# Ledger of designs, part 74: designed miniproteins, single chains, continued (4)

Each design is a single chain, and the fold is of that chain. pLDDT is the mean over its residues in the fold that is shown.

## One batch from the design tools (miniprotein)

Design m14556
Fold by ESMFold2-Fast:
Structure m14556 (fold): chain A 90 residues (1-90)
Amino acid sequence: MAARADEAARQLLEQAKELEKNLDKAIEEALKLDPEEAIKTLEQAIKDIEELGKMLAEMAGTEEAKEAAREGARLAQETLEKIKKAIEEA
């Protein structure tokens, strides 16, 4: 369990960094969607990422992986919030 949580935590951080790196492209793609549906989907994704980050931080066996889960969830939530705000402001 812990070893799998450690790997999932590292993957969450890597995916969050990739999403942040591609923020402008993610916003461009999101603006092509129906705004109300896109906002609803992003709000759910933000909640899901918060819960996943907490779960992985608790389950992780190493301090490095616990930090990766916290940082990854924080970065992903911040990036998704920026996408949501871009849609709301369009």
Scores: mean pLDDT 84

Design m14557
Fold by ESMFold2-Fast:
Parts: C-alpha cells; structure tokens; sequence
Structure m14557 (fold): chain A 62 residues (1-62)
C-alpha cells in the first residue's frame, strides 16, 4: 500500500528530525526510525533508514 507507506515514511522522517534536534547520536536516530517504522507496520531497508537519518541531519544543519 503506497499511501500507507508514504504516511509511514513522513512519520519516520519527523521522528528522525525530532531525535536530531534533541542531540541524539546517529545510532539513536536509526533505532528511533526503525522502531517507528515497526510500530506503523512498514518494513524499511537499512539503506532507507540511513537515507532518512542523512536527510534529517541535513535539514537540521541547514
């Protein structure tokens, strides 16, 4: 379900942004992203998790 996955990705991204803003480590952000995706019933690859972490860090750094 593409829409369900898109909504999950948005929530995962917002979780990553919040963690980065709170000074979380990259590992803590990855763990939060994985846990959020799992709660939403969506499977993310390690590459997708890393992409979310990078995007969130770039957003906060800007």
Amino acid sequence: DDERRSQAYLEVYQTALEQVRQGASDQEVRDAVRETAKRLGVELSDEEVDAVVRAARDDVAS
Scores: mean pLDDT 80

Design m14558
Fold by ESMFold2-Fast:
Structure m14558 (fold): chain A 84 residues (1-84)
Amino acid sequence: MPSVREALEAAAREAGASEEQIAEMLRILEEALKKIGEITGKELSIDNTDEEVIEAIKAASEEKRKKALEVLGEAQRRIAELVA
């Protein structure tokens, strides 16, 4: 299963994103995954798989899960604004 980095790079290149745009997207996700890791008590980075990230969030308490999803949503908004 591809890492978050590999999945994002593949999808972004398929969509025609520049290498500079891909680098910025990866930076945004790396910061978000680090924060999610701090919230859930797991060490997370863009080198983790989507499955590992999802499992870390699912294993968290309801309160921590809500916070983690908020961080993820903010990162998704930033990436969307970058390519708008």
Scores: mean pLDDT 82

Design m14559
Fold by ESMFold2-Fast:
Structure m14559 (fold): chain A 88 residues (1-88)
Amino acid sequence: DEAATQAAMDALRSGVLASRAVRVGILSVADGREVHDVMEEQFGKDVTRLLSLGEASDKARALYEADPDASAPAVRAVWEKVEALLNR
């Protein structure tokens, strides 16, 4: 949703852990779904229990160390969509 999208965009802009979490989630599902929904599916039931997208980014970082750049075209397309949502 917008709050999760905002957190993801802030992380992407800063280049922090949350941006990697978003990338990993998108790459795993890469179906043009909402960022929040992708995060839920990527990291399972416990991630959505948390109040902050930042918590999920810590989990994603550990997984992401294997390969941080697998599907660049799909990630870019979804990233642009997320940024458009943040723009209102």
Scores: mean pLDDT 43

Design m14560
Fold by ESMFold2-Fast:
Structure m14560 (fold): chain A 79 residues (1-79)
Amino acid sequence: SATTQANLRREVEWARELIERMEADPSSVSLTELLIVSSSLYFVKKVAEKHPDLLSPEEQQEIAELLARAKRLQKAVLG
């Protein structure tokens, strides 16, 4: 539905903003926030896989890229 699609897109936008904040300011990096962001993005990915009409292939690729960016931030903090 349009409501479900809007909610998924809002979730991706929230995750992008949080990742961009952490990339811009390394002192703002939080492992707890990275776990929440990764869980949220993974949830959106699983919904899109089950309902391929909700998000375009390009939007799904963006989710994969955001997950990779979150993983890089996590590795930078943990070593």
Scores: mean pLDDT 86

Design m14561
Fold by ESMFold2-Fast:
Structure m14561 (fold): chain A 100 residues (1-100)
Amino acid sequence: SVLDAENEFDRALLELYHLARQQLSPEEAAAVEARLSAFGRELRAVEKTLSDEQKLALYRELTRVAREVIARVRAGELSAREGVDLFLERSRAVVARVLA
């Protein structure tokens, strides 16, 4: 179930990147990919300190954040740039809470 939750998160993250690529210049899309990759490395470092129950909760909550942002970008409530910024802000807050 941890693997399933991680796979669902990876799928949502890829979907957010595809939305960014559709709206942004190639240079801006590359910057988004770099930012999302950096966050992925932050998650990998945190993940090694967590139990399977904490990993499952973390990936489920991160997936929920990603899906909420994706829905708002698709609805035209957020630009792709605003969506990526909000995703990273909210996701880092989730990570900080799990580490507390």
Scores: mean pLDDT 87

Design m14562
Fold by ESMFold2-Fast:
Structure m14562 (fold): chain A 77 residues (1-77)
Amino acid sequence: SELDKAIEELKSTAEKAGHKDQAERLVQLLEELRAAPGATDDFVVSVARGAINLVKQGKYDEAVAFVEGALAEVRAA
């Protein structure tokens, strides 16, 4: 799936940069988002792509906050 490919790219990119703990946290958050009621596949893929873009810029704290914000939004709906 597109999400599985995105998670793999995110994990690989973060691990190569030495940020294994942040990679693990981001994967956990994306899996929680995938499992959340009301999260569409397109929305989850869009969030994963946004997180990858931030990770590629070295903005790991912003990537975590971005996914946490998306999860909070879905849970509030």
Scores: mean pLDDT 82

Design m14563
Fold by ESMFold2-Fast:
Structure m14563 (fold): chain A 85 residues (1-85)
Amino acid sequence: PQKITIDGEEYTVSGSLNEAGEVLPVVLDKNGHPLATSNVVVTYSADGKTAEVVADIMDENGHKVRVTLTADAKTYLTLKAEAEV
């Protein structure tokens, strides 16, 4: 899991698998509550060494923010492996 700051608040990002076996980022608030995630897009750099994961998150109060994780491909694979466990 990675720590990120969105709109002044700390969140934790982890991996989860949907029914199709696709890796979905799961965003948890500072108290460990899961937030709704949608519109997940994964883009690899031209050299294949880095991955950019973009997703929209929305809490139960309708607070919506777009998150971007830029990581090496190894970090993205780690999130995928974590979601498979």
Scores: mean pLDDT 61

Design m14564
Fold by ESMFold2-Fast:
Order: structure tokens, then sequence, then C-alpha cells
Structure m14564 (fold): chain A 74 residues (1-74)
């Protein structure tokens, strides 16, 4: 499923907030990539009836992976 504009915008906000909380500076491209992957995971999890706690963990795992990938690109 393709994420809605609203879901993608909400996902971008979550990525920016988490980045700020952890003191990590991500490029706009990295933020958009993480947000898109998180939005896709959210839709998959909702279709599968995954609990909110399990979904939150999966979204944070996606964020952490994107942060590590961005740090390796110099």
Amino acid sequence: PVPSKELLEASIEVVREESALRGIQLSDEAVEKAALEMAKKYLEAKAQGVSSAELQKALLDIFDKTVEEEKEKK
C-alpha cells in the first residue's frame, strides 16, 4: 500500500522529533527515507493487527537503522 500524504507527514514529524531527542542531525533525504519506511511498516502492521507496542518498537528499529546508515555515508 502507498502511504497517504497525512501519514507520511506525521512520519516525518516523528523522525525529526526522535532525531532532536537523541541529538542526531539527519539530512532531509534521510528523514524522508526513514519516514517512508516507517509509514509503510505502519500500514503493514495495521493490516496484520499488530499491537501498538510492537508497532512502536518496529518503527524505532527502522529509525535506528536509518541513523546508522546515514552516519556511514561521508
Scores: mean pLDDT 78

Design m14565
Fold by ESMFold2-Fast:
Structure m14565 (fold): chain A 62 residues (1-62)
Amino acid sequence: AATASLRANAEAAEEGIKLVEQAMDDAKRRDPAASEPLVAFGRQQKADLETTAARYRAAIAA
């Protein structure tokens, strides 16, 4: 039960990473000049999501 919840949360964070990466790529393709602040924000969001996913994965492994 607890392991299933941790896995679901890890998968949700991993899906969030994919969405952030897609948003950054879309922003760069649409307007490279205006995309810099959005890409910087997306990079920070991706880092936070990677940390979150890693913590849930570590909790499953423990």
Scores: mean pLDDT 82

Design m14566
Fold by ESMFold2-Fast:
Formats: structure tokens, sequence, C-alpha cells
Structure m14566 (fold): chain A 101 residues (1-101)
């Protein structure tokens, strides 16, 4: 399966969503692209996309939590356990906010 072609398609869709002001849709596409980089073992590239997804999803706590959970897992793969724990806690806080809204 050509993951690079799928990543390029998802990144174009994320950019188009941002231009239309659809930050939620942009975050969804960025998470998708990040997952493909993660599957390829390109963890630094995956982390960058998950960080962008978390920022795009800042007004959507459940989607932000998903991006932060993926970011935490990615930092564990990079051997950055302290950063992984930080983002895991941030994901838990985002989930808590979603349940209180």
Amino acid sequence: MDFEEQIEDLLKKAEEAKKQGDNRLAAIHLIGAGRLYYTMGKYEEAAKLYEQAAEAAKDDPLLQAKALENLSRTYMRLGKDEEAEKYEKEAEEAKKKALEE
C-alpha cells in the first residue's frame, strides 16, 4: 500500500479544510496522516502532525484527546517517556473537559 500517496492526499485535504475554517475536519485528516507516518516508523513526522492536529482540535476536546493520545504513544516510540507522560495527562484532561461540557 502506498502510504506516502495517502499521506499527501490527507495533507491536501487538511490544508483545504483549514482554508475553509473547518478546524475539526483539518484535525481529523492530520490524525489520519500522522497514523500513516507512525505505521511507517516515521515517528518524528507523526509527532509533528499529531501536534498540529491537537492545536486544530483545541475547541473539540474529544478530538484533541485522540491527537494527544497518539502524540504520547509516538513520544514513547522516540524514547521520550517524560514527554509521553505529559501528553497522556493532557489527553486525560481533554477527555474530562468533554465529559463536563
Scores: mean pLDDT 87

Design m14567
Fold by ESMFold2-Fast:
Structure m14567 (fold): chain A 91 residues (1-91)
Amino acid sequence: SMMEEIRKLAEEAAREVVERLDRAELEAQLREALANSSSLTPLQLELARRVLEALGIEDEEERYRRLLEIFLEYAEEVYRISKAKAAEKAL
């Protein structure tokens, strides 16, 4: 199902952030994106803010769990908005 695919992608994204991406570089990029907020949607701003806060968690497992929650909620909201727009276009 699409929700199972979304969950798997969110898990992979959270793992990539914790295990593979350079934390300091990602933090710097997110701070720069937030400073130039005019280029981001409200949903993207909230995502960037929450990810930046989660990167401050020193415990790797807690950081992973928080990032997973953030990415799942973001993916579900994007999917919800996408479905609502598709329904409007069909009318």
Scores: mean pLDDT 78

Design m14568
Fold by ESMFold2-Fast:
Structure m14568 (fold): chain A 68 residues (1-68)
Amino acid sequence: MTLTAEQRFDAVLDFASTVDPELAQRLREAVKAKDWTRFEQLLDELRPSHPSLSELLRHVGDLLKKSQ
């Protein structure tokens, strides 16, 4: 089965919600609003504690943005 960019993003974000549910919800809202500036700010908040997850979210977010 082929996962869409949106489904891949949702899967990573669901994992992020097990780490920081409030931040994950804010990331979801930023993407829904197409507020990529806020999305990057939220990733900067996550990066010090979870750098690998922050990078993964950035990559899947970039793929989602390109699929628009």
Scores: mean pLDDT 80

Design m14569
Fold by ESMFold2-Fast:
Order: sequence, then structure tokens, then C-alpha cells
Structure m14569 (fold): chain A 60 residues (1-60)
Amino acid sequence: VSVYTATLTVELPTADGSMETRTVVLRAPTPAELLEQIRAKAEEVKAQGGRVLDETITRE
């Protein structure tokens, strides 16, 4: 059984107005579910005033 993993590098504002870089790992059994998770996470990051810096998708 294959699992799809997405590794996102995101930049988010902190409470003091500085920016921090975080790594987010998402996993799903299908590409469709993974893409929905990536989209939802990207929208959350943008809503918080952040941005997605990098996106890597791998299949295990």
C-alpha cells in the first residue's frame, strides 16, 4: 500500500511581528486527499498572513 507525503515549508508571522519558518508534513492514502489537505493548509497559511515557500510531494 502506497502513502503519499507532502512536505511544506511555510513562513508565518509571530505575535511580536517577526516571521518564523515551519515545516508541515501531510500524509494521505490517495493523491486526491493529499491535494485537498495541501490546498486547505495553504489557505490557512495565507489567512494568517504567511506564505508557502516550498512544496515537495513523495510517494512511499
Scores: mean pLDDT 81

Design m14570
Fold by ESMFold2-Fast:
Structure m14570 (fold): chain A 70 residues (1-70)
Amino acid sequence: MDKLEEAKKIAKIAAKQKDPVSLAFGAREAYRLAEEAGDEEVAKKFREMYQASLQGKVDEARKLAEEAAK
């Protein structure tokens, strides 16, 4: 499977989690996979998603995941 497509799938699953810890974990994995794929733009969005999830900004994290998945 393409690492970038895998990262986008993980981010979508993470964005649907109610638990902030699970959201942060998924965002971190999506960021790592996007970096390995070499897509700096998508990796930056997933990094922002991870930071937002750590700050408890679940709605912002979800919006960033949706933007990166386009």
Scores: mean pLDDT 77

Design m14571
Fold by ESMFold2-Fast:
Structure m14571 (fold): chain A 83 residues (1-83)
Amino acid sequence: MSLEEIVEEGIELLIELVEKRDPETAAELRKLKAEAKSVEEFLEKMAEYGASLSPERQKIFLEEAAVAAKKMAELLEKRKEEE
């Protein structure tokens, strides 16, 4: 699995986890992902949007982002073990 594939998997997981708790924020994240020309551009747009959220929505976003980041870290470690 490539680094790009791990990042894409993490992004999809983040959006799915956010959708379960805040479907409106998840819909905006999906829109930003569709408009982004690269993973880097999406991450920049996502960070800007996250900063504009209400404190309650920002808390949900950050909690789910932490879960997605942990999953990405696990996939990165597994990739290193395959090398």
Scores: mean pLDDT 80

Design m14572
Fold by ESMFold2-Fast:
Structure m14572 (fold): chain A 74 residues (1-74)
Amino acid sequence: MLRVDLEAVGRLAEAGKLNEELLEVYELAVREGVSFTEAAERYARRRYPGDEVKATALTVGMVLEVMGLLSDVE
């Protein structure tokens, strides 16, 4: 898996390309000093406490969505 560059995600946020959920995950990553993927996992676990299937699906979906946005900007 290619690493999601947090600085590149920040440029998407500045361009208004992130939806509300992805923006919250980005802000969480910056605030906690973690990668975007780790922030997505933390966000998803809080969103779906005790539901690992839904938390994992949300994490994967958010990472794939932001990677797609990064590809579209390039």
Scores: mean pLDDT 78

Design m14573
Fold by ESMFold2-Fast:
Structure m14573 (fold): chain A 67 residues (1-67)
Amino acid sequence: SLEEALEEAQKIIEENGEDNEEAQLRALELAAAAGHGGARAGLLILREPGEGEEKVEELRREVLEKR
């Protein structure tokens, strides 16, 4: 479920560190695969050059903290 995916994403961040970009991306991928719209949007923004870093951080935080 989405809730379980978000919990697993949190665990990945806790195990690898909050500032670990690879862990954050993996967490976003898990949430997006589970159907989280914010995570999917975050991944799309990361693929589009020229998008603001602040938007990416906001979406990433939304996914990893709580929906």
Scores: mean pLDDT 64

Design m14574
Fold by ESMFold2-Fast:
Structure m14574 (fold): chain A 81 residues (1-81)
Amino acid sequence: IEEKIKEIEEIIEEAVELYKKTGNPELMVALVYGNLSTILSEEQAEAIAEEVDEMLKKGESLEKVKERAIKRAKEALKAEL
């Protein structure tokens, strides 16, 4: 469980870093969806990726997006256990 939580945190951090380098929200959303779907169900990964996309479109800070995505992914992981 802790190992998967660490992997989730690393996935979200890499997605944020990719957005900082490229300025492309579609790449960040795609990375979140693709990598989280290896740990979570497709439905949960899609829901988290959609929330990230909505937050970015609303102009939320990357720190806030990261915090929300990690929280949602941890909750999803616990629900699937």
Scores: mean pLDDT 80

Design m14575
Fold by ESMFold2-Fast:
Structure m14575 (fold): chain A 87 residues (1-87)
Amino acid sequence: VNEQDINDSLIRMTQSVNRIALKNKPSPHLQQANDHYIQGLQAKFNKDYKSASQHYQQASDHYSKVPGDESLSELFKQISKEYEKKA
């Protein structure tokens, strides 16, 4: 119990330091980007290229609001355009 509480506190402190000192990133945008990426993969699996394109575009938009993830934003924007051509 006590050792698990210490571990949990250390993990939370490390995550807080990363967010405010090392990353300074808004968590909601990362969460939304990941959610849309998963939905895009699901649509792609079902060959729904229109929905896949839309979800990848949303993921790109959210990654663009996360400092340091500009490359991911550009990547998903490119993937979205490729899937739009297939739709």
Scores: mean pLDDT 68

Design m14576
Fold by ESMFold2-Fast:
Structure m14576 (fold): chain A 64 residues (1-64)
Amino acid sequence: MLPAVPLSSEEMSKLMKEIEEKANAAIKEGKAKGLSDAEIQKKAQEVIKKVEDEFYAKQKAKLA
């Protein structure tokens, strides 16, 4: 569970762009491998969570 942290408009835009790019890459890879929609969705969600976790870890490090 990640706490909500105040983000600038620029930081939010960068996070959203990274999530979108990583999720799209996972979807494309899943489709290329012939995965089901459910499996593709699961992989996309895992990638999104990882990106969010890494982003908030970096924000926490900056606040320390």
Scores: mean pLDDT 76

Design m14577
Fold by ESMFold2-Fast:
Structure m14577 (fold): chain A 74 residues (1-74)
Amino acid sequence: MEAREEMLRTVDAFSERLLPILKKADTIKDPKEQAEFLRKEAERLEAEAPSSEEPDGVLMAAGVLSWLSKLLEK
């Protein structure tokens, strides 16, 4: 059942990449610094995605971080 294995690997990569970054972001008191941190991490993950074992999971994490960064800038 290839589709389920791919889905689980993608979700695992997504959560493993996203959760540590979000925990670190939560320690940043200033919303502007938090937004900049999230944007930089999103750009880093986007650059790393093509060489990752699970590019889709990494790109999903980058997308969420980019979205959160934009919300915090407003």
Scores: mean pLDDT 81

Design m14578
Fold by ESMFold2-Fast:
Structure m14578 (fold): chain A 96 residues (1-96)
Amino acid sequence: MSLEEKLEKYKELGKETVESLYRAGADDITIAIMVGTELIRLYNEEKEKYGPEEAAKITLAFAEGVLETARKLNLPYVERVAEKFIERAKKELEDL
């Protein structure tokens, strides 16, 4: 699997994560907390396995998927969390 294919997969996973939690009846704040926790977990696991550059790219892709679905579902807390992780990942990639 190429890095490009992996990034597309993680973006879709980000979308599906927000949608599945919303369908399960979780509110905006609860989804925001769960998504934030998942983004931290994902970054740490990918960093350990593949290093900080790939971890930042994967985290960025997942967070972009989260942001897209959060905007469609009008979830402002989830949107804010996704934007913060996107900003952090972009900054890390600039500093590499």
Scores: mean pLDDT 88

Design m14579
Fold by ESMFold2-Fast:
Structure m14579 (fold): chain A 83 residues (1-83)
Amino acid sequence: MSPYADLSEEELRETLRAHLAYLRELLAKAEADPSVPERTKEMLRLAVAAVEELVAMLDAGVPKEEVLARFEELERRLAEMEA
């Protein structure tokens, strides 16, 4: 179960925005470094887009539980790509 399941809607929104800022910074650093594999850069671009969608869903009033389910799926996919 996601460690974020116990977060309030507001706390989840703040957490997702913090993750988005972190991922954008990682992507910028990766894109500036020619030694980083293109696969890694593509993965970071997809992660940024996915988290942006999750934040937009919360802003549109989608229930926290649905957003959490999508976030858990994103976490799982990112973990699989890291391996």
Scores: mean pLDDT 77

Design m14580
Fold by ESMFold2-Fast:
Structure m14580 (fold): chain A 96 residues (1-96)
Amino acid sequence: DAVELAEELIRELKELKELVKKNPEAAQKLIKQYGGSGSKEDVENFLKSLEGAIKQAEDLKKKAEKGATEEEVESLRTVLEEVKKLIEELKKLIEE
């Protein structure tokens, strides 16, 4: 169900945003692992990207309530998996 996937994505993105805000040093390390400089500016840009992603996920939820294509459902699953992976990686870096 595309609506359920979009709701889960919104929840996971909000969790990721809060983890980044509370753990900026771990967020810097995560950004470096993905090829960024890991600067304070990179963390600020990442937070802005997460805010944008939350708004996009809210739009996707509204669209899914009217109907979603198989391609849109697959895209939601892929993005959700990647967000969950980022949360796991960030949590590991917080424990370091």
Scores: mean pLDDT 85

Design m14581
Fold by ESMFold2-Fast:
Structure m14581 (fold): chain A 67 residues (1-67)
Amino acid sequence: GPPLTLEQAINAVDAGVDLGVISREQGERAKALLEATGKETFTPEELARLLEEGGASPAQARALARM
């Protein structure tokens, strides 16, 4: 998919929590990691990697990054 802005990436994480794809704790960790990068845009692959660093499984991260 196209690159996401930081705001879009944060919104995707929140949507993933709301839909039960990831836990609230995984979502909070992923958002902290997104903000810590200082980046303005994220590829789906970069978002998936940060979700995994936040404690999501590869399958969870892949599912959310493809939303």
Scores: mean pLDDT 84

Design m14582
Fold by ESMFold2-Fast:
Structure m14582 (fold): chain A 95 residues (1-95)
Amino acid sequence: SLVERLEKEGKTPEELLAEAERYVDQGKFGEARALFDLAIKKYIEEGKVNEAMAAALLYTGLLFEREREIQRKVAELSPEEAQKLLDEYKKNLES
């Protein structure tokens, strides 16, 4: 898996956060969440509690902005197009 590969490569928490942000931008929330979780765990293991909290807040903020973007797009779409977008969003959250 992506997470296993990045763990084996010894990626820093900062590198994991940068990769996670790219996945949020792509709508791949499952992969993004896994990478944020990994970065937070690494910060905690290093005793960097403030950095772990900052990473958690960053993740929450990015999800909020993406949710607002989806709401804006839905408002401009037909009911059929809106349903398709919501179904894709749901699928990405599940996996």
Scores: mean pLDDT 77

Design m14583
Fold by ESMFold2-Fast:
Structure m14583 (fold): chain A 69 residues (1-69)
Amino acid sequence: SLEDLRAELRALLAELEELLKTTTDPELQKSARVAIASARRVLAESDSLATLRAVLHELRELKAQLEAE
């Protein structure tokens, strides 16, 4: 549901913020902050399931990148 997607996005954003605290790559940290800010705007402004799913996929890929560092 839309509410389940919003909850998943909020939880993932919280995890990404924690991962950023230990990230040592400055370029990855910069791009991650931009992606997180963009995702927060979409979460606040969009009711589109397709848009929210696309953002969830993007954030999951970002999490994998941060965990690989």
Scores: mean pLDDT 85

Design m14584
Fold by ESMFold2-Fast:
Structure m14584 (fold): chain A 93 residues (1-93)
Amino acid sequence: EEKDLKLAIEAAKLVIEGAKAVLQGDLEKAKEYIKKAKKLAKKIKDPKLKAEVEAMIKLVEEALKKAGTLEGVKLAIAASLRAIGLILDLESK
């Protein structure tokens, strides 16, 4: 498997866990998942794949800032769906 595919899938899984943590009110755990996802995203060489992963991470960061609000819930769900879609796309190779 390509290194970029592994990094993107791992980062997307961390985005899902971060979004879940935001929805559960565990903001410290959400911050940890975001930090780990950012480290993986930095290692991605493909600029399009990197941009997609960084966009998902940004959605979780925005969800965290709006935690406890309907906007925060919508952002967390959007991040999760986008991450799931990327994992399914990349695993289909």
Scores: mean pLDDT 86

Design m14585
Fold by ESMFold2-Fast:
Structure m14585 (fold): chain A 94 residues (1-94)
Amino acid sequence: MDAAELAEAKERMKEDLREYLKKLGVDVSKFSDEDLEEAVNAYYDAVAARAAGEDVDSIIEKLEEKRKNTPNEGTRELLSLIIEIIKAQVEAAA
């Protein structure tokens, strides 16, 4: 996938994430575009690391550390959701 295709995929995931949150009854206006962008970037970084053969537990630890060190509350909340999505995908693949 080239850089333009990756950027388009990330933008699509931001919109999919907004729709998912709306369906859960979450007020999506509390999340900035930057919050969504950081969460989507973290997800694609995790997907790339997993594809490269990195251990899933190590990937989850890195996401948890990023979440704890993130000063923005919206980004922290979305990173928690990304961690749960990754865990669910791993369980479904087992």
Scores: mean pLDDT 79

Design m14586
Fold by ESMFold2-Fast:
Structure m14586 (fold): chain A 86 residues (1-86)
Amino acid sequence: AMEEVKAAAERAVETLLGDASPEEKKQAIDDLVETLEKNKDKISRIGIAEALVPVVLAASRINDPELREYVAEKLKPYETEIAFVL
């Protein structure tokens, strides 16, 4: 549950900040969203938002507008919770 979401978020941060291809970076975000959807009923929305804050911050450091937009759209359902935790 929470451990799986944290692991997926950590993997996404590492992939986004590393030398992975744009396709691999998008795949890491897709994997994170899939893990989130599988666990959303088992974890508080605030707990999910806390796991996503490092991903949002990593995305803000990427010099790729298309990839930043992709991350923003995929995490849009949790935008309010993320803002509350920040």
Scores: mean pLDDT 80

Design m14587
Fold by ESMFold2-Fast:
Structure m14587 (fold): chain A 56 residues (1-56)
Amino acid sequence: GTFPSEEQQAEYKAYAEAHPDAKLPASGADMTPDKNKFAFGRGFLILEENGLEPAP
């Protein structure tokens, strides 16, 4: 599935723009830094702050 909230999707877009070298897709549907799990609330940004990499 996709991110359940508009805020979650916006956070992913901001992350992708901040990390062009990661070559992330425009949506979070294909890539997640949280072991193939969707982060809810602010979980995705917390993973970014911890320096986790998106799945290959």
Scores: mean pLDDT 48

Design m14588
Fold by ESMFold2-Fast:
Structure m14588 (fold): chain A 83 residues (1-83)
Amino acid sequence: MEAPVLKLIKDENGKIVDAEVVMVEGLPPELALALTRKELLEAGLSEETVERIIEILRQLQAGKLSKEEAEKKIRELLKEARK
């Protein structure tokens, strides 16, 4: 079983500056999403922004978005969260 996992790229202060989507074998999708939610919340993102990112990853898993489209949408949400 393969699941999308979000790899967060952080600066020296621990602030999220970028993110990459990676498909991971042997990880249940719901567990991958739960781990991503936890990591984003611990990084200081709002619950609303986190749920929007999770929805993008669910659409990627369902084949409704490409990896490139999902990464682009997630990067825009991270950029907005920096305001």
Scores: mean pLDDT 79

Design m14589
Fold by ESMFold2-Fast:
Parts: C-alpha cells; structure tokens; sequence
Structure m14589 (fold): chain A 81 residues (1-81)
C-alpha cells in the first residue's frame, strides 16, 4: 500500500492505476484503507458510494483546509479513473 500512497502523492497516476487494477479495483479493502488513511491527513475521510469515491470533510474544517481536501480528492479520482 505504501507504493499506492506514494504514487498518488507524486502525481504518478499511471502507476497508481496499475496498482489498483492489480488489487481488483477501488472496492478492495486494502485500497480503500490506504486512501482513507491518506484522506485523514487532509482533514476528512473517503467513502465508496455506488462505485464512486466521495470525500467527507471533518466537522468544523476551515475553508482553507477544505480546499486542500478537495485537491487531494481530485488526485485520488485521477488515480482511480
């Protein structure tokens, strides 16, 4: 899972996609766990709803931190598309 996290953080979306595909897709519990742990560092969590990832910000998150969380969410979506 470190390789997946590092690929997402570095913007290496091709490597991230390959790792996710080899693990059976974003529904894999280890993939979801890795993405959720990374989301916590941006002040929120990630949930899989009807096959789509959703970023859920923590209660009371400031507008500047919310912007950071949305930027992270876009990186995750690019890695899994």
Amino acid sequence: MKDLIDAIKNGDYETAKKIVEELGGPENPEVLKAIQELAKTYGGTIELVDGELRFIPDEGLSPSKLRGGLGFYNKVKLSLS
Scores: mean pLDDT 73

Design m14590
Fold by ESMFold2-Fast:
Structure m14590 (fold): chain A 62 residues (1-62)
Amino acid sequence: LNEKQLKNLAKKLGLSVSAVKNLIKDLKESVNKEQDEIELLKKKYGISNDDLNEIKTLLTEL
């Protein structure tokens, strides 16, 4: 992910760029964890399933 993509995602989610970077790190860590951890991340960052799927798609484009 480049800086422009991070800024666009942050604006869409209503988060800071730092919060988006932390969310991405948490998501990468949670792929080795239970589904319940993903639910907690959604609540922590105030994001929807659609937002989560968009982030996962961007991570696969890496």
Scores: mean pLDDT 74

Design m14591
Fold by ESMFold2-Fast:
Structure m14591 (fold): chain A 64 residues (1-64)
Amino acid sequence: SVEELLDRAVQTLKEKYGERVAQLFREALASRAGDVRSQANLIESFGLTFDDEELLRIARELRE
């Protein structure tokens, strides 16, 4: 589900990059609530910035 994928993105950022990065991401994600494409683009931008394969996978799955 969309919600499960978004939760996974937050958890991935928290575990690998820390609480502050995860909090900034959650705030940015909340500002895009209900816009799955915008949320996927945000996750992709973080995935590219950190070269994080899991974030890139989540973004692809959200956009299909």
Scores: mean pLDDT 86

